# Ledger of designs, part 66: designed miniproteins, single chains, continued (4)

Each design is a single chain, and the fold is of that chain. pLDDT is the mean over its residues in the fold that is shown.

## One batch from the design tools (miniprotein)

Design m14435
Fold by ESMFold2-Fast:
Structure m14435 (fold): chain A 64 residues (1-64)
Amino acid sequence: SHFEEGVKAAKAGDYEAAAKHFEEANKIKPSWRAYLGLGEAYEKLGKHEEARKAYLEAAQLMGQ
């Protein structure tokens, strides 16, 4: 799955690939775990505003 590929890419330090896979996972089935992974990948890429938005989406989904 895109989520598993995102986790694998992040473990390998490939944060560009991780972000892409987590974005695709969220297009198919939005989940707080995929948004959390996306936020972490964006932080590693220095995309702090995109990371913040991803973390807010994760928090919103956890609250539901």
Scores: mean pLDDT 87

Design m14436
Fold by ESMFold2-Fast:
Structure m14436 (fold): chain A 67 residues (1-67)
Amino acid sequence: SIEELVEKLLADPSLSEAQKASLRAALENGDLVTLLAGAHELQRDPSLSEETKELARELEREVRRAL
């Protein structure tokens, strides 16, 4: 689910507090457009692991399915 994927990303210590705050707020508000933008941003972040980027790709797929 979108909630489970966001919770996994929020548990990742490599994400910045700003990235985490944006994802949390978007999830709480049901803002799928902001969640999609966040998922794309995380996929393009060179500091993040492939595991984290795969979670972001899964988030993108689930958000696109819900739109």
Scores: mean pLDDT 85

Design m14437
Fold by ESMFold2-Fast:
Structure m14437 (fold): chain A 100 residues (1-100)
Amino acid sequence: FEEALKKLEELLDKLNKEIAKLSKSMSPLQQFLLLTLGGELQMALIKAKGALERGEPVEKIAEELLKTVEEVKKELEELAPEAEEIKKILEEILELIRKM
């Protein structure tokens, strides 16, 4: 489980780099929204790590992470429908969480 969280952290870092790259070609409002979504995913990971440290059930932690990632994926697809690399990373994140 801890190794899965480490892999999730690596995928989120990769996702945030792609988001930052994409944001440079977008309007200021779209840049703000895109970066905000990346921040929401990072906060979800921080909450998951804290919950694990408190001994909360792994299934509950995975369920909350999955819900947050699915919500962010939907918002990102609406904001940047042509961002195939971002969609691919989000799908990898979802698959990883489902394996937890």
Scores: mean pLDDT 78

Design m14438
Fold by ESMFold2-Fast:
Structure m14438 (fold): chain A 60 residues (1-60)
Amino acid sequence: SPLVEPILKAAKAHLEKGDYETAIAGAQAALRLDPDNEEARKILAEAYRKMGEFEKAEEL
């Protein structure tokens, strides 16, 4: 989706900077637009792992 790609790109940039809360918000916004988006789930899982939220990461 043309709307999802820039959101995912921004979420990845925030994850790389250690801004995990913003990365999670971006990945969740992408999943609201495209619930089957694998890339959004991967970003969300990685952000949760970086925050120590392993159970939330495994549910994805």
Scores: mean pLDDT 82

Design m14439
Fold by ESMFold2-Fast:
Structure m14439 (fold): chain A 55 residues (1-55)
Amino acid sequence: VEKLKKIFEEVLGIEVPEEQVGLESNFFDFGGHSIKATILIDKIKKELNIEIPMT
């Protein structure tokens, strides 16, 4: 969804191609790491009410 792409771009600080946006693994592929993953998960929980395991 559009909100997911925006959240990814906001957390990573880069532009993310629409076809590469995903909840599971694309975040780490774009240079995410544990700290940013925690922020991303928190935003997703609030916006989409989704739970994502860290590992």
Scores: mean pLDDT 57

Design m14440
Fold by ESMFold2-Fast:
Structure m14440 (fold): chain A 96 residues (1-96)
Amino acid sequence: MHLERLEELAREARERAEELRREGAPEEVARVAEEVADTALEAAELIRRGDILGAIGQTIRLIGLSLDARALGDEETAELAEEAAREVVEAIREAL
């Protein structure tokens, strides 16, 4: 369940980045959304491989991206990053 949700959140973040670019938002805002998508997918792959330390690193990165998104005024991307970080933590708990 948690890995499938991570992949869903990555898709939503990627769609958000595409929407932001289409609407002419600053590239920095779209880039943060894209990095959320890439980070969530990397976390899912690391968990599948049993790389728990790598997955913890991606959780820290997602928290950083949520703060960057909020600073840029993109609450939607911040919420996606926060939810992705939570899903990584829950997937790690189940893997232990």
Scores: mean pLDDT 88

Design m14441
Fold by ESMFold2-Fast:
Structure m14441 (fold): chain A 63 residues (1-63)
Amino acid sequence: SAVEKTKEQSKKILTEAGVPEEDAEEIAEGVGALTKSLIKQGASEEEAVKKGLEWAKRIAEAL
């Protein structure tokens, strides 16, 4: 699903940025939940995935 893809890609972005795996998994779950919320609010799966991954990248850059 779009949510699962966003979680997997978010975890990869975070771990590649040096975030510990445990923390990356927790953050990726949060990004997935936000992505799911966007889809429920009427966003396309493509837009929701894009916004979710943008959040993951911003979190990685802030750390």
Scores: mean pLDDT 82

Design m14442
Fold by ESMFold2-Fast:
Structure m14442 (fold): chain A 55 residues (1-55)
Amino acid sequence: SPLDKLYEAIRQALKENLTPDELRELLAKLGEKYGLTPEQVFEAYNKAVEDIEKE
């Protein structure tokens, strides 16, 4: 699903040395690309952060 693709892209981005501004820009572009709401993007981001912290 588009949400799953966003989640995986966010996980990959979080493992790279991106600046906060680069990460914000990437999240906005991915949300627009997959036709997801800001709320869905924020939920996927929080889930990706939690899952990485639990590894």
Scores: mean pLDDT 79

Design m14443
Fold by ESMFold2-Fast:
Structure m14443 (fold): chain A 73 residues (1-73)
Amino acid sequence: AEAAALAAAEARGAASIDRGYRLLAEGKFPKAEREEALRNSSPETLEKILEIAKELGKEEVAKAVEEELKKLE
C-alpha cells in the first residue's frame, strides 16, 4: 500500500515536471525567467529539456540549454 501510494505521488510529480519541460522547451516563458529556470536545473533536467526543444525545432531554447550544460562541465 505504501509503495503504491509513493509510486502514484511520483507519477503525478513526473507528469507535472514533464509539463514544465514542455513549456520551457516551447519558449512560452519570458526569456529572463527561462534563463533563471535553466540555470537552476540539474544536468539531467537540462538534457531532457534539450531533447524536447530539438524535437520541436526551438533552436534558441536548445542553444540556451547547451550553454548551461557547458557551464556544468
Scores: mean pLDDT 66

Design m14444
Fold by ESMFold2-Fast:
Structure m14444 (fold): chain A 66 residues (1-66)
Amino acid sequence: MQFVITLTGSAAQKAALVAALESDPDVTVTKVGDDTFVVTLNGTPERQIALILQLLGDPNVTVTVV
């Protein structure tokens, strides 16, 4: 599954979120703008749903499903 995220928080919050996503072996993150990233999920459906819900729950993240 693939979607676009736009990060609004502090520089530290943005860096921490990107680092957390990049540390997941089932996640590929591609930077396409200063605060805009394409996220590709390759894990089980349960893992993909959990990650999407985590991102949707973050007030500093805007998620757009592609």
Scores: mean pLDDT 78

Design m14445
Fold by ESMFold2-Fast:
Parts: sequence; C-alpha cells; structure tokens
Structure m14445 (fold): chain A 53 residues (1-53)
Amino acid sequence: ARAAAAEAAARAILDYEAGRISWDELEAALAAARAAGVTPQELTRAVARLLAA
C-alpha cells in the first residue's frame, strides 16, 4: 500500500541516519516508495510522524 511504502521509506531514512541499515537497503526502500507513487510531501510527513512518536 502507498501509506505502508511511505512509512517503510521513512523508517529506512531514520535507520540509515542511525547507522542501522546500508545505503543499498535505503535505496531499495526509496525505490519501492517511488513505485507506489509516494510523493516527497508524503515521505516528509511520514518522517515527521515517526519523529513525533
């Protein structure tokens, strides 16, 4: 689902910044989000929601 892809990509961004995943894993998550039609604004909101939790 598009919302699930946005959340997965947002988690991947945060995990990469924390050193928990590789660049290849981040690229795969971002590619899946793009394929699902996730916009940059949706991705930004997903990151903000994870940081607020």
Scores: mean pLDDT 82

Design m14446
Fold by ESMFold2-Fast:
Structure m14446 (fold): chain A 106 residues (1-106)
Amino acid sequence: SLEDLYFLIEYEDPETQEAAKYILENIDKDVSTFSEEELQKLIDALQTVLLALAQMTADTELIRRLEELPNLSDIERVKVILEAAERLKHELLKELAEKLLETLEK
């Protein structure tokens, strides 16, 4: 939910705060208009936020999956991000990941 993202922007970890802020700033934007650099920043921000949420829920399997993201292609990374958002039942991050996947598969 949006409340999870607001919680993370007050979190003591600066990297997670920055990632959550970046997602909130871009959540209402059309990702199909994003540059390659903007898409990459959004993928990195989604990974950071989902990893923090997975750590808070002690989901060790999900943590391992998210830690492997840097070794995957951008499409494969976004597929794992989508699976993570679905597993955590985070509707906003799921919708954002679905839009990213559609943009990358064009």
Scores: mean pLDDT 80

Design m14447
Fold by ESMFold2-Fast:
Structure m14447 (fold): chain A 88 residues (1-88)
Amino acid sequence: MLEEERRRQVEGAIEQAKKAIDAMEEYYKKSPDLDKKEAAERVLMYAELAAESYRLAGELDPERREEYLKKGEEILKKGKEIAEEILK
C-alpha cells in the first residue's frame, strides 16, 4: 500500500470514529424524548463502532496504535456510563 493511501485510510477511520461519537452524543441528547432501552442500545452501538474505527486506525498506523486503542477504551467506557444513565 502506498504511504499516501495508508495515511488517507487512517484519516478515514478517524473520521468514522468521530461520526460515530457524534451520533452517540445525539442519542444521549435526545434520550429524554426516546424509548430508554432503544436510546441506550443506540449509544452502546455507536460507542462500539467508534472503538472499532480506532482499532482499524491503530492497525494501519502501528506507531500510534496504543493511542488509538486508549481512545477506543475511553469511548466504550463513556458509552456504557451514558447508557446506564439513560436507563435510570
Scores: mean pLDDT 86

Design m14448
Fold by ESMFold2-Fast:
Structure m14448 (fold): chain A 78 residues (1-78)
Amino acid sequence: SSELEKKLKIRELLKKLEEAIKAGDREKAKEIVEEIIKLLGLEKEQQELLYKAVEARFAGDEETAREYFGKFLRGLIE
């Protein structure tokens, strides 16, 4: 199904995003975030939460990153 394909693609993109963040590759991380936004059809508020989570991780602020990513994930479930 298209939903299963979408779920698998999201999992792949999240894995690539984690790799880009660990590599310190901000350009690649931004490309992956944009692809996730497009694939999920994310609205502005969800986009901002995802960007804030990623930026916090690059800044070494793991606590803030967990907070924003948690809010992002809750928005996806609802």
Scores: mean pLDDT 82

Design m14449
Fold by ESMFold2-Fast:
Structure m14449 (fold): chain A 66 residues (1-66)
Amino acid sequence: SKEEVIKEAIELAKKGELEKAIELLVNRLGMSREEAERLVKGIVEASKVSDIALENAFKDLLEKYV
């Protein structure tokens, strides 16, 4: 499902596996590489602010895509 793909991409980004997260979004959700890179950068920026900011970003993503 799209929800599971998003969860997996976020976990990969949190672990610093950015290339794998980008490939997942491109191959499974049909995103362009540019779109996937922007999304992954957004997740990384949220994770630098706080765990709460990352949780809020995840909740917003689920509401928009699921």
Scores: mean pLDDT 76

Design m14450
Fold by ESMFold2-Fast:
Structure m14450 (fold): chain A 62 residues (1-62)
Amino acid sequence: SKQDKIQQLQQQIDQKDQDAAVLDEQLARETDPHLRALLQESLAEYRAEKAKLQKELDKVQS
């Protein structure tokens, strides 16, 4: 159902937020510039995935 899809998408978005928060904390304490760059790349990827899920959620809710 539409409600089930909304619930599933929201859960996936929440999970991406949690995963990104962990990486953000790692980035805050990381001093190696190469490792910082890799963490920033991973964070950008998670944020892009979240944006895609949010777009899908917005379409389902409209």
Scores: mean pLDDT 86

Design m14451
Fold by ESMFold2-Fast:
Structure m14451 (fold): chain A 59 residues (1-59)
Amino acid sequence: AAADAAAQARAGALGEENRKKVVEIMSKPSREERLKAIRETFGEDAARQWELGEEWLAS
């Protein structure tokens, strides 16, 4: 019970932290700066997925 509650609270906190990071990244004016920030925050795979997503929206 206590361990489950702590795990759920931690997951919620991580969700808020990730949302804050995404908002900060999205506020960057250039695509290159956003990709760099994603790469630094979530790693290369996340940056690659983001790049593909932007290309999909542009196509």
Scores: mean pLDDT 68

Design m14452
Fold by ESMFold2-Fast:
Structure m14452 (fold): chain A 63 residues (1-63)
Amino acid sequence: SEELEKEEEERRKKLEEEIEEGVKLIIEGVANTLLKRGKISEEEAEEWKKELLKKLEEERKKE
């Protein structure tokens, strides 16, 4: 049963990490796509990513 507890803990940690990585990748992918299309500047892309990542972090800490 300790093995089951350990598996559950590892599964939760992995899921949390995967979700966070996935969201970060989406944000970066969108910013890079906009940059490639010339719709925003490199500086704007970095600022936009920074703002969204900060917002995501704040929402997480609010819970």
Scores: mean pLDDT 75

Design m14453
Fold by ESMFold2-Fast:
Structure m14453 (fold): chain A 63 residues (1-63)
Amino acid sequence: GPLEEAARQLLVQRMEALGQKVLADDPTAKVTVTEVSPTEVRLTITVNGKTYVFVGTVEELLK
């Protein structure tokens, strides 16, 4: 519904903002935001040969 869609858009915006903060700190980092599903957004950061994955869900945001 509209609330879930708004929450998904907010998750994407928050993940993109976090990615930009990482790039500001380390411009050699590789940052990717992926919409895995309508309820899940993934932020992937690769820096110094290590990969970190952060997952945000609509369910957690709407608690």
Scores: mean pLDDT 80

Design m14454
Fold by ESMFold2-Fast:
Structure m14454 (fold): chain A 56 residues (1-56)
Amino acid sequence: MSDEELRRKLEEEFKRPVSQSIIDAARGLVDALGLPDEYLYSVARMFVETEELVKK
């Protein structure tokens, strides 16, 4: 999955801009743990949801 596809899916789901930092963090975690790309979206969603909870 490309960074652009990941960002598009997240922005469509959350109806807000998603920062490059979230995309980079999700890729970094998936790569560091040796996880399949299928987890990339789930990890990125977790980061977006955590940011929303912390900011509210």
Scores: mean pLDDT 78

Design m14455
Fold by ESMFold2-Fast:
Structure m14455 (fold): chain A 94 residues (1-94)
Amino acid sequence: SELERELNEIIGLSELILDSSKALYEAMKKNAKTEKAKKAAELAEEARRLAEEAIELAKKSLEKGGVYLDEARELAERARELAEEAAQLKEELE
């Protein structure tokens, strides 16, 4: 179904954000000598948490006929924004 396709896309994208945010958090945490590095780590950790929540809601939505589709999408979009901001801060430190 269309809803199942959209929810699976949210899950897939959120899993990619989760993995990248975990890696970035660990890298920034080890090099946290500046406020910018600390901020990058904080944003990466928040992105990870939101991505995990998006996956949970999307999976629950698959079981319940799509009732959490919009909420899962919003969490995934917010996770992406935070992950991109964290990645930008990391680039500025190099």
Scores: mean pLDDT 85

Design m14456
Fold by ESMFold2-Fast:
Formats: sequence, structure tokens, C-alpha cells
Structure m14456 (fold): chain A 71 residues (1-71)
Amino acid sequence: SAAEINAAGRAAAEAGAAGDADGVRRYLKQMRDAGASPATVAAAGWEAARVAATEEARLIALDEMRRSQLA
């Protein structure tokens, strides 16, 4: 659902801000599994990368954006 996708995107940004790289990966994957378009996942990944507290969280967000383009 759109609500599920939006909630996962918000959770990914919150995980990024907290430096939780595993959380970023999990929530962006949850968006993809819920049927989010590649563009929607990429936008959420970009936002998570922008607010990321650590390099690890930023790199995971960028990697998930790349995965959405290859699927």
C-alpha cells in the first residue's frame, strides 16, 4: 500500500539519521518488496543518504538506489 511504502521510506531516513546502515537497507528493501517504483525507492534512498549520520549508512542508501535501477 502507499501508506506502507511511505512509512518504510520515513523509517529509512530515520535509520540513516541514526547511523543505522542495516536499518537503511531493511527499510528500502521493504519499500521495493511492497511494490514501490524504482523512482520512489531512489528518492527515499537519496533522502536517507542526505541525512545519513555515518558513511556506512550513506553508502548503503546509495547502493540500494543502484539496485532499484538494475531490477
Scores: mean pLDDT 84

Design m14457
Fold by ESMFold2-Fast:
Structure m14457 (fold): chain A 68 residues (1-68)
Amino acid sequence: MEEKIKEIKALLEAAKTDEEAAEALKKNANPENFYAMALEALLKAGVPKEEAERLAEEATKELEKILS
């Protein structure tokens, strides 16, 4: 469970520190699609629905900050 959340956060952290990764995210970024993917991944990993929704929202907000 935590490992899956860590993977999502690691991807966002890589984009913050790697200019090339950040540009790749900007080129193909759709916050709505990212939210849906993150939510589905967390639910499949056994995270409770309420917590999965909160974590997916947080990850999506981090992506939006990278895009801003």
Scores: mean pLDDT 67

Design m14458
Fold by ESMFold2-Fast:
Structure m14458 (fold): chain A 68 residues (1-68)
Amino acid sequence: SSATLDEVMRLLNEGDRAFRAGDYERALALYEEALALAQKELDPSDPQVELLIAHARGAIATVREALA
């Protein structure tokens, strides 16, 4: 739904803000929540959803590297 798509985008934006602030634990939690919500509720065949999932996965990999 449009509301779920907006929520995934909100979580990714909040994660990006946390990452820029150096709050890597908060950023990771937000990116993982965005990914889980997108995978559960959104259509994976939608190109917009595929881009959001790819963004979340890339962001999670980046923040995990920052925490290592």
Scores: mean pLDDT 88

Design m14459
Fold by ESMFold2-Fast:
Structure m14459 (fold): chain A 73 residues (1-73)
Amino acid sequence: DIAQIDAEIAALRARIAEIRAERDKLMAQLKKETDKKKILALIGEILRLIGEEFDLEARIAKLEQQKKQLLSQ
């Protein structure tokens, strides 16, 4: 139902907020890092988090589309 879809979207948005906060911390760490191996590791983690955020945004888009279908019926 719509209430369950809204709850799932809210949970996914909360997870995206956590990912963005973690990415901000890693980016701040990256700006201070001078070791090439550590820089590459930080870039890898940042890219992984960006990928996770994209996957969660895609899940939200599917849930919002389902909600629109229910509201238009």
Scores: mean pLDDT 87

Design m14460
Fold by ESMFold2-Fast:
Structure m14460 (fold): chain A 75 residues (1-75)
Amino acid sequence: MEEVKRMVENAIAYLEELKKKHADNPEIVKLAEEGIKKLKEAERNKASIEEVEKIFRETMRRISLEIQKRNRALA
């Protein structure tokens, strides 16, 4: 329980930092907010470490795709 809680807190902190760095990109902010919401739901539902990791990985994958898309549009 403590381990999952710490993992969720760290993941949320990382996504909050990404929101600050990409505040000018509403799509990245939205994806980070959705990820944070899912992580909070997972913690409430006593999800496993594996489920928390899966949510974080999927969120990061989507954010990475939006960063790549933005970079292509600016090139």
Scores: mean pLDDT 81

Design m14461
Fold by ESMFold2-Fast:
Structure m14461 (fold): chain A 56 residues (1-56)
Amino acid sequence: MDPNEEVRRATLEALRAGGLEAGRRAEEASIQAHIDTGSLEAAAKAAREAADVVRA
């Protein structure tokens, strides 16, 4: 899956698992990672990690 689709999927997964706040945190994490690294792959990883925290 391309990084943009991965960010979208992870954000939706966080939203479904933890509600609106969890979805926003996943989105914020992906934006911050992209700003810090310039990498969409890093943004996707950050979004997945945020979603995984909500699932745990």
Scores: mean pLDDT 77

Design m14462
Fold by ESMFold2-Fast:
Structure m14462 (fold): chain A 66 residues (1-66)
Amino acid sequence: MKVLVTFTGSAEQKAALLAELKTDPNVTVTELNNTKVLVTFTGEPEKQIALVLKLLGDPNVTVTVV
C-alpha cells in the first residue's frame, strides 16, 4: 500500500516521524519535497492498516491513500 504524507508540524516533529518510519524494514520512504513524502508498505496487511491509522491520528500530518 502507498500513502502520501504531508507534514504540517515543526521540523523536529517531521524528523522524529521520518526516523520512526525508516526503522521499519517493511516501510520505504521516498522524499518528494520538504513537506511531502511517499510511504510504501510491504509488510502484512494488518500491520499496514495499523500504521496508516497511526498516521491518520497524528494532528501534524495529512495522509492521502494513493
Scores: mean pLDDT 79

Design m14463
Fold by ESMFold2-Fast:
Structure m14463 (fold): chain A 61 residues (1-61)
Amino acid sequence: SMVEAEIERLSERINELTAKPHLSEEDRKELAELIRKIVELMLPRAVDRALEINRKRLAEL
């Protein structure tokens, strides 16, 4: 799928950055953004589940 292709691309870029012996501030910011994007793509169901649980708690309290 397109999502799987995007995750693979992001993972390859992360591997390229982490292969460097030292990361610049720009490299670290890029790495953080890439990790965030992967988490958002890989864990949407877990996030949705957490939001459902939180909404139920707010409705009951």
Scores: mean pLDDT 78

Design m14464
Fold by ESMFold2-Fast:
Structure m14464 (fold): chain A 65 residues (1-65)
Amino acid sequence: SSSVSSQVSNLSTQSSDYTTQSNRYTGLSILHRGRGDTVSADVYEELSRNYDSQSSSLTSQRNSL
């Protein structure tokens, strides 16, 4: 079985990756909204929220180890 340290490291990396994706989609949402493309902006905003939620879930899992 994986060590607790390995699991913590893996969850931290995955959480950081999801935070990065959330930030990217936030940027895309702002960019598209600035262009008047509200449909794409709303989609990217939803994706950003979903990645942020997943990152928080992984952080919670890590903290439970």
Scores: mean pLDDT 85

Design m14465
Fold by ESMFold2-Fast:
Structure m14465 (fold): chain A 89 residues (1-89)
Amino acid sequence: EEEALALVREAIEEARKAIEAAKAGDVKAEIAYVLRAIGLIEEALRLAPDNPTVREAARLIQEAIEAALRGDFERAEALLERAEELLER
């Protein structure tokens, strides 16, 4: 489970980088960070498909990526903060 949680933490970091790249107008970097975040989430879910913390964090990260792609950076940041809070006990 620790391995899956570590992947979720990495996904949050990559998603944050995607948001910052998007704010800067760096579409190439945004896409690269989004793809890395998605890959990390998919691997975490493969390792711990029944872990409620992993499932909920993955959902929040996916919603954050979708919000960022729509230009809703405030919502994206709030969703990532919620995902991070789930990993803090």
Scores: mean pLDDT 85

Design m14466
Fold by ESMFold2-Fast:
Structure m14466 (fold): chain A 62 residues (1-62)
Amino acid sequence: MKEGDKYIAKEDIKATSPDELSIKKGDEVEVLEVMSDDKALVKNLKTGETGIVDKSKLEKIE
């Protein structure tokens, strides 16, 4: 995973803090920053909202 890569949410993701992003299954996101091995800062391309998500819940799209 790298900045500018696009992913799709594999499942509904619920934010548990203000810095995390809630995403619906099937929403497309763009990676803004890879923060760690398991976390990334992303932008939801449907809503324009940004936040931190778990990488394991995302699937890469071309």
Scores: mean pLDDT 79

Design m14467
Fold by ESMFold2-Fast:
Structure m14467 (fold): chain A 64 residues (1-64)
Amino acid sequence: MEELRRLAKEVGADPLVVGAAEGRMRDQGRPPLSREELLELQRRYQEALKESEEVFKEEEEKRE
């Protein structure tokens, strides 16, 4: 568990994603995700955030 959390923190993964992974691990009695899988999910999540952030950033600047 601590290892999974450290990896998530290192790559900046969303705490909700980590929580979901822990839940599945508890249900299955083993870790559901490898380091590489966690990193891949994180990259996809970051890409979505960057795109959304650019849109919101421009919109916020117009408002503020």
Scores: mean pLDDT 61

Design m14468
Fold by ESMFold2-Fast:
Structure m14468 (fold): chain A 78 residues (1-78)
Amino acid sequence: SELQELAERLGPVVYDIANGKRKATEEEIEALRRLLEAAREILERLREEGAEEELIEGAEKAVEAMERALRLAEESAK
């Protein structure tokens, strides 16, 4: 699963940025944007396929967390 691998690689990056440990690089911001786009597509797919409510809720929370991380990363790059 390419998304799982990407999430595992970016997870520590997102955590560090969200906790103000460091500023995001432009490359990391671009990677976060791609991951967020993919996560949104997966969420829509789960909804279309009638996935379990708990799985949909988990995906929604993940998307929200990534949107917050991306916003913070973009703001830190100013």
Scores: mean pLDDT 75

Design m14469
Fold by ESMFold2-Fast:
Structure m14469 (fold): chain A 76 residues (1-76)
Amino acid sequence: DSGKKGEEERKFLKELLEYLYKNNGTKEAIEKVKEKLKKYEELSAIFEEIYAKAKELGVSEEQFRESLLEGAKNTL
């Protein structure tokens, strides 16, 4: 369960990174990311917290995308 969830999260983040990178962080890519998040309610909640935190820190939309890419690369 927990182990499976961790593996799912890593796979999901990797797919998000690859998708965002391939689509150069376009609006369409972001919409696809949100669509995938709907299937993973727990991941959606975590992502929402990260997004809100980034906003509080004054991170721009572009910086947020870059932070996601860097964060997952460093995690993987």
Scores: mean pLDDT 64

Design m14470
Fold by ESMFold2-Fast:
Structure m14470 (fold): chain A 56 residues (1-56)
Amino acid sequence: SDEQIEHIARVLYELLRDLPEEEALALARAFLQSQQLPEGVIERILARIRELRAAD
């Protein structure tokens, strides 16, 4: 759901906030892949993390 994607993106954004964007997104992707999420869901979460980083 959109609410679950927003929640996961915000949690990962906060946890990875101090890392450079490339490293933060690579670690987020690896974590989400380890949770066996569909690739489409992973890309939506990563896109939202990018938006949150850009707004900060």
Scores: mean pLDDT 86

Design m14471
Fold by ESMFold2-Fast:
Structure m14471 (fold): chain A 77 residues (1-77)
Amino acid sequence: MDPLTEKLIELARKGAPKEEIERLLEEMVTEGVRDLVAGVMRTLLRRGKISEEEAEKLREELLRILDEEEERARRER
């Protein structure tokens, strides 16, 4: 199990404040999306559908879009 999931279980067992649990869940979602993007790029590269240079550019572009969406959500608060 990944370290963030283990930390979430520990916090829940200890009866940690709801706010602390919610912050960790937000972090886990962000990490999960980044891992998913990396996995997709790896799969496309292995299948020979894209080159390593194309995979790197696409990964950077997708991560940039995700960061821009996150910044946009923060600005609207």
Scores: mean pLDDT 63

Design m14472
Fold by ESMFold2-Fast:
Structure m14472 (fold): chain A 76 residues (1-76)
Amino acid sequence: MEELLRRLEELEAEATAAHDAGDYAKAAELTEEAARELERLAEEAERRGDREMAALLREAARRARELARRLRELAA
């Protein structure tokens, strides 16, 4: 769990920096990677019996994927 949380924090910081720099393609890639890490965290929470946390993490992953799609459209 802790390693996945650290990776997520790093990806979020890098995605924000890319977006602020106007690099929407890179921001989209990093946001998609963050969505994959959120999915892994949700699976881990579910295995621990934390259904509420798993649901929140899955929703966050869906929102991150939608954001990545919009960022790719801006980069095109």
Scores: mean pLDDT 83

Design m14473
Fold by ESMFold2-Fast:
Structure m14473 (fold): chain A 55 residues (1-55)
Amino acid sequence: SAAEREIQRVIARAVGGEISLEEAQARIREIMTAAGVPEAAIDAVLAMLRDLVAS
């Protein structure tokens, strides 16, 4: 889906250091909220992103 591709691009840019983790989290939350994803699932994805960037 378009939303999935956009999230993947945001994650890649965050991991590559092109955007801040805070900006990536905000963009992903906005995309997933617009797609109707439950808040608990969004929080889980953002936690995984923080761990991935910290690695």
Scores: mean pLDDT 81

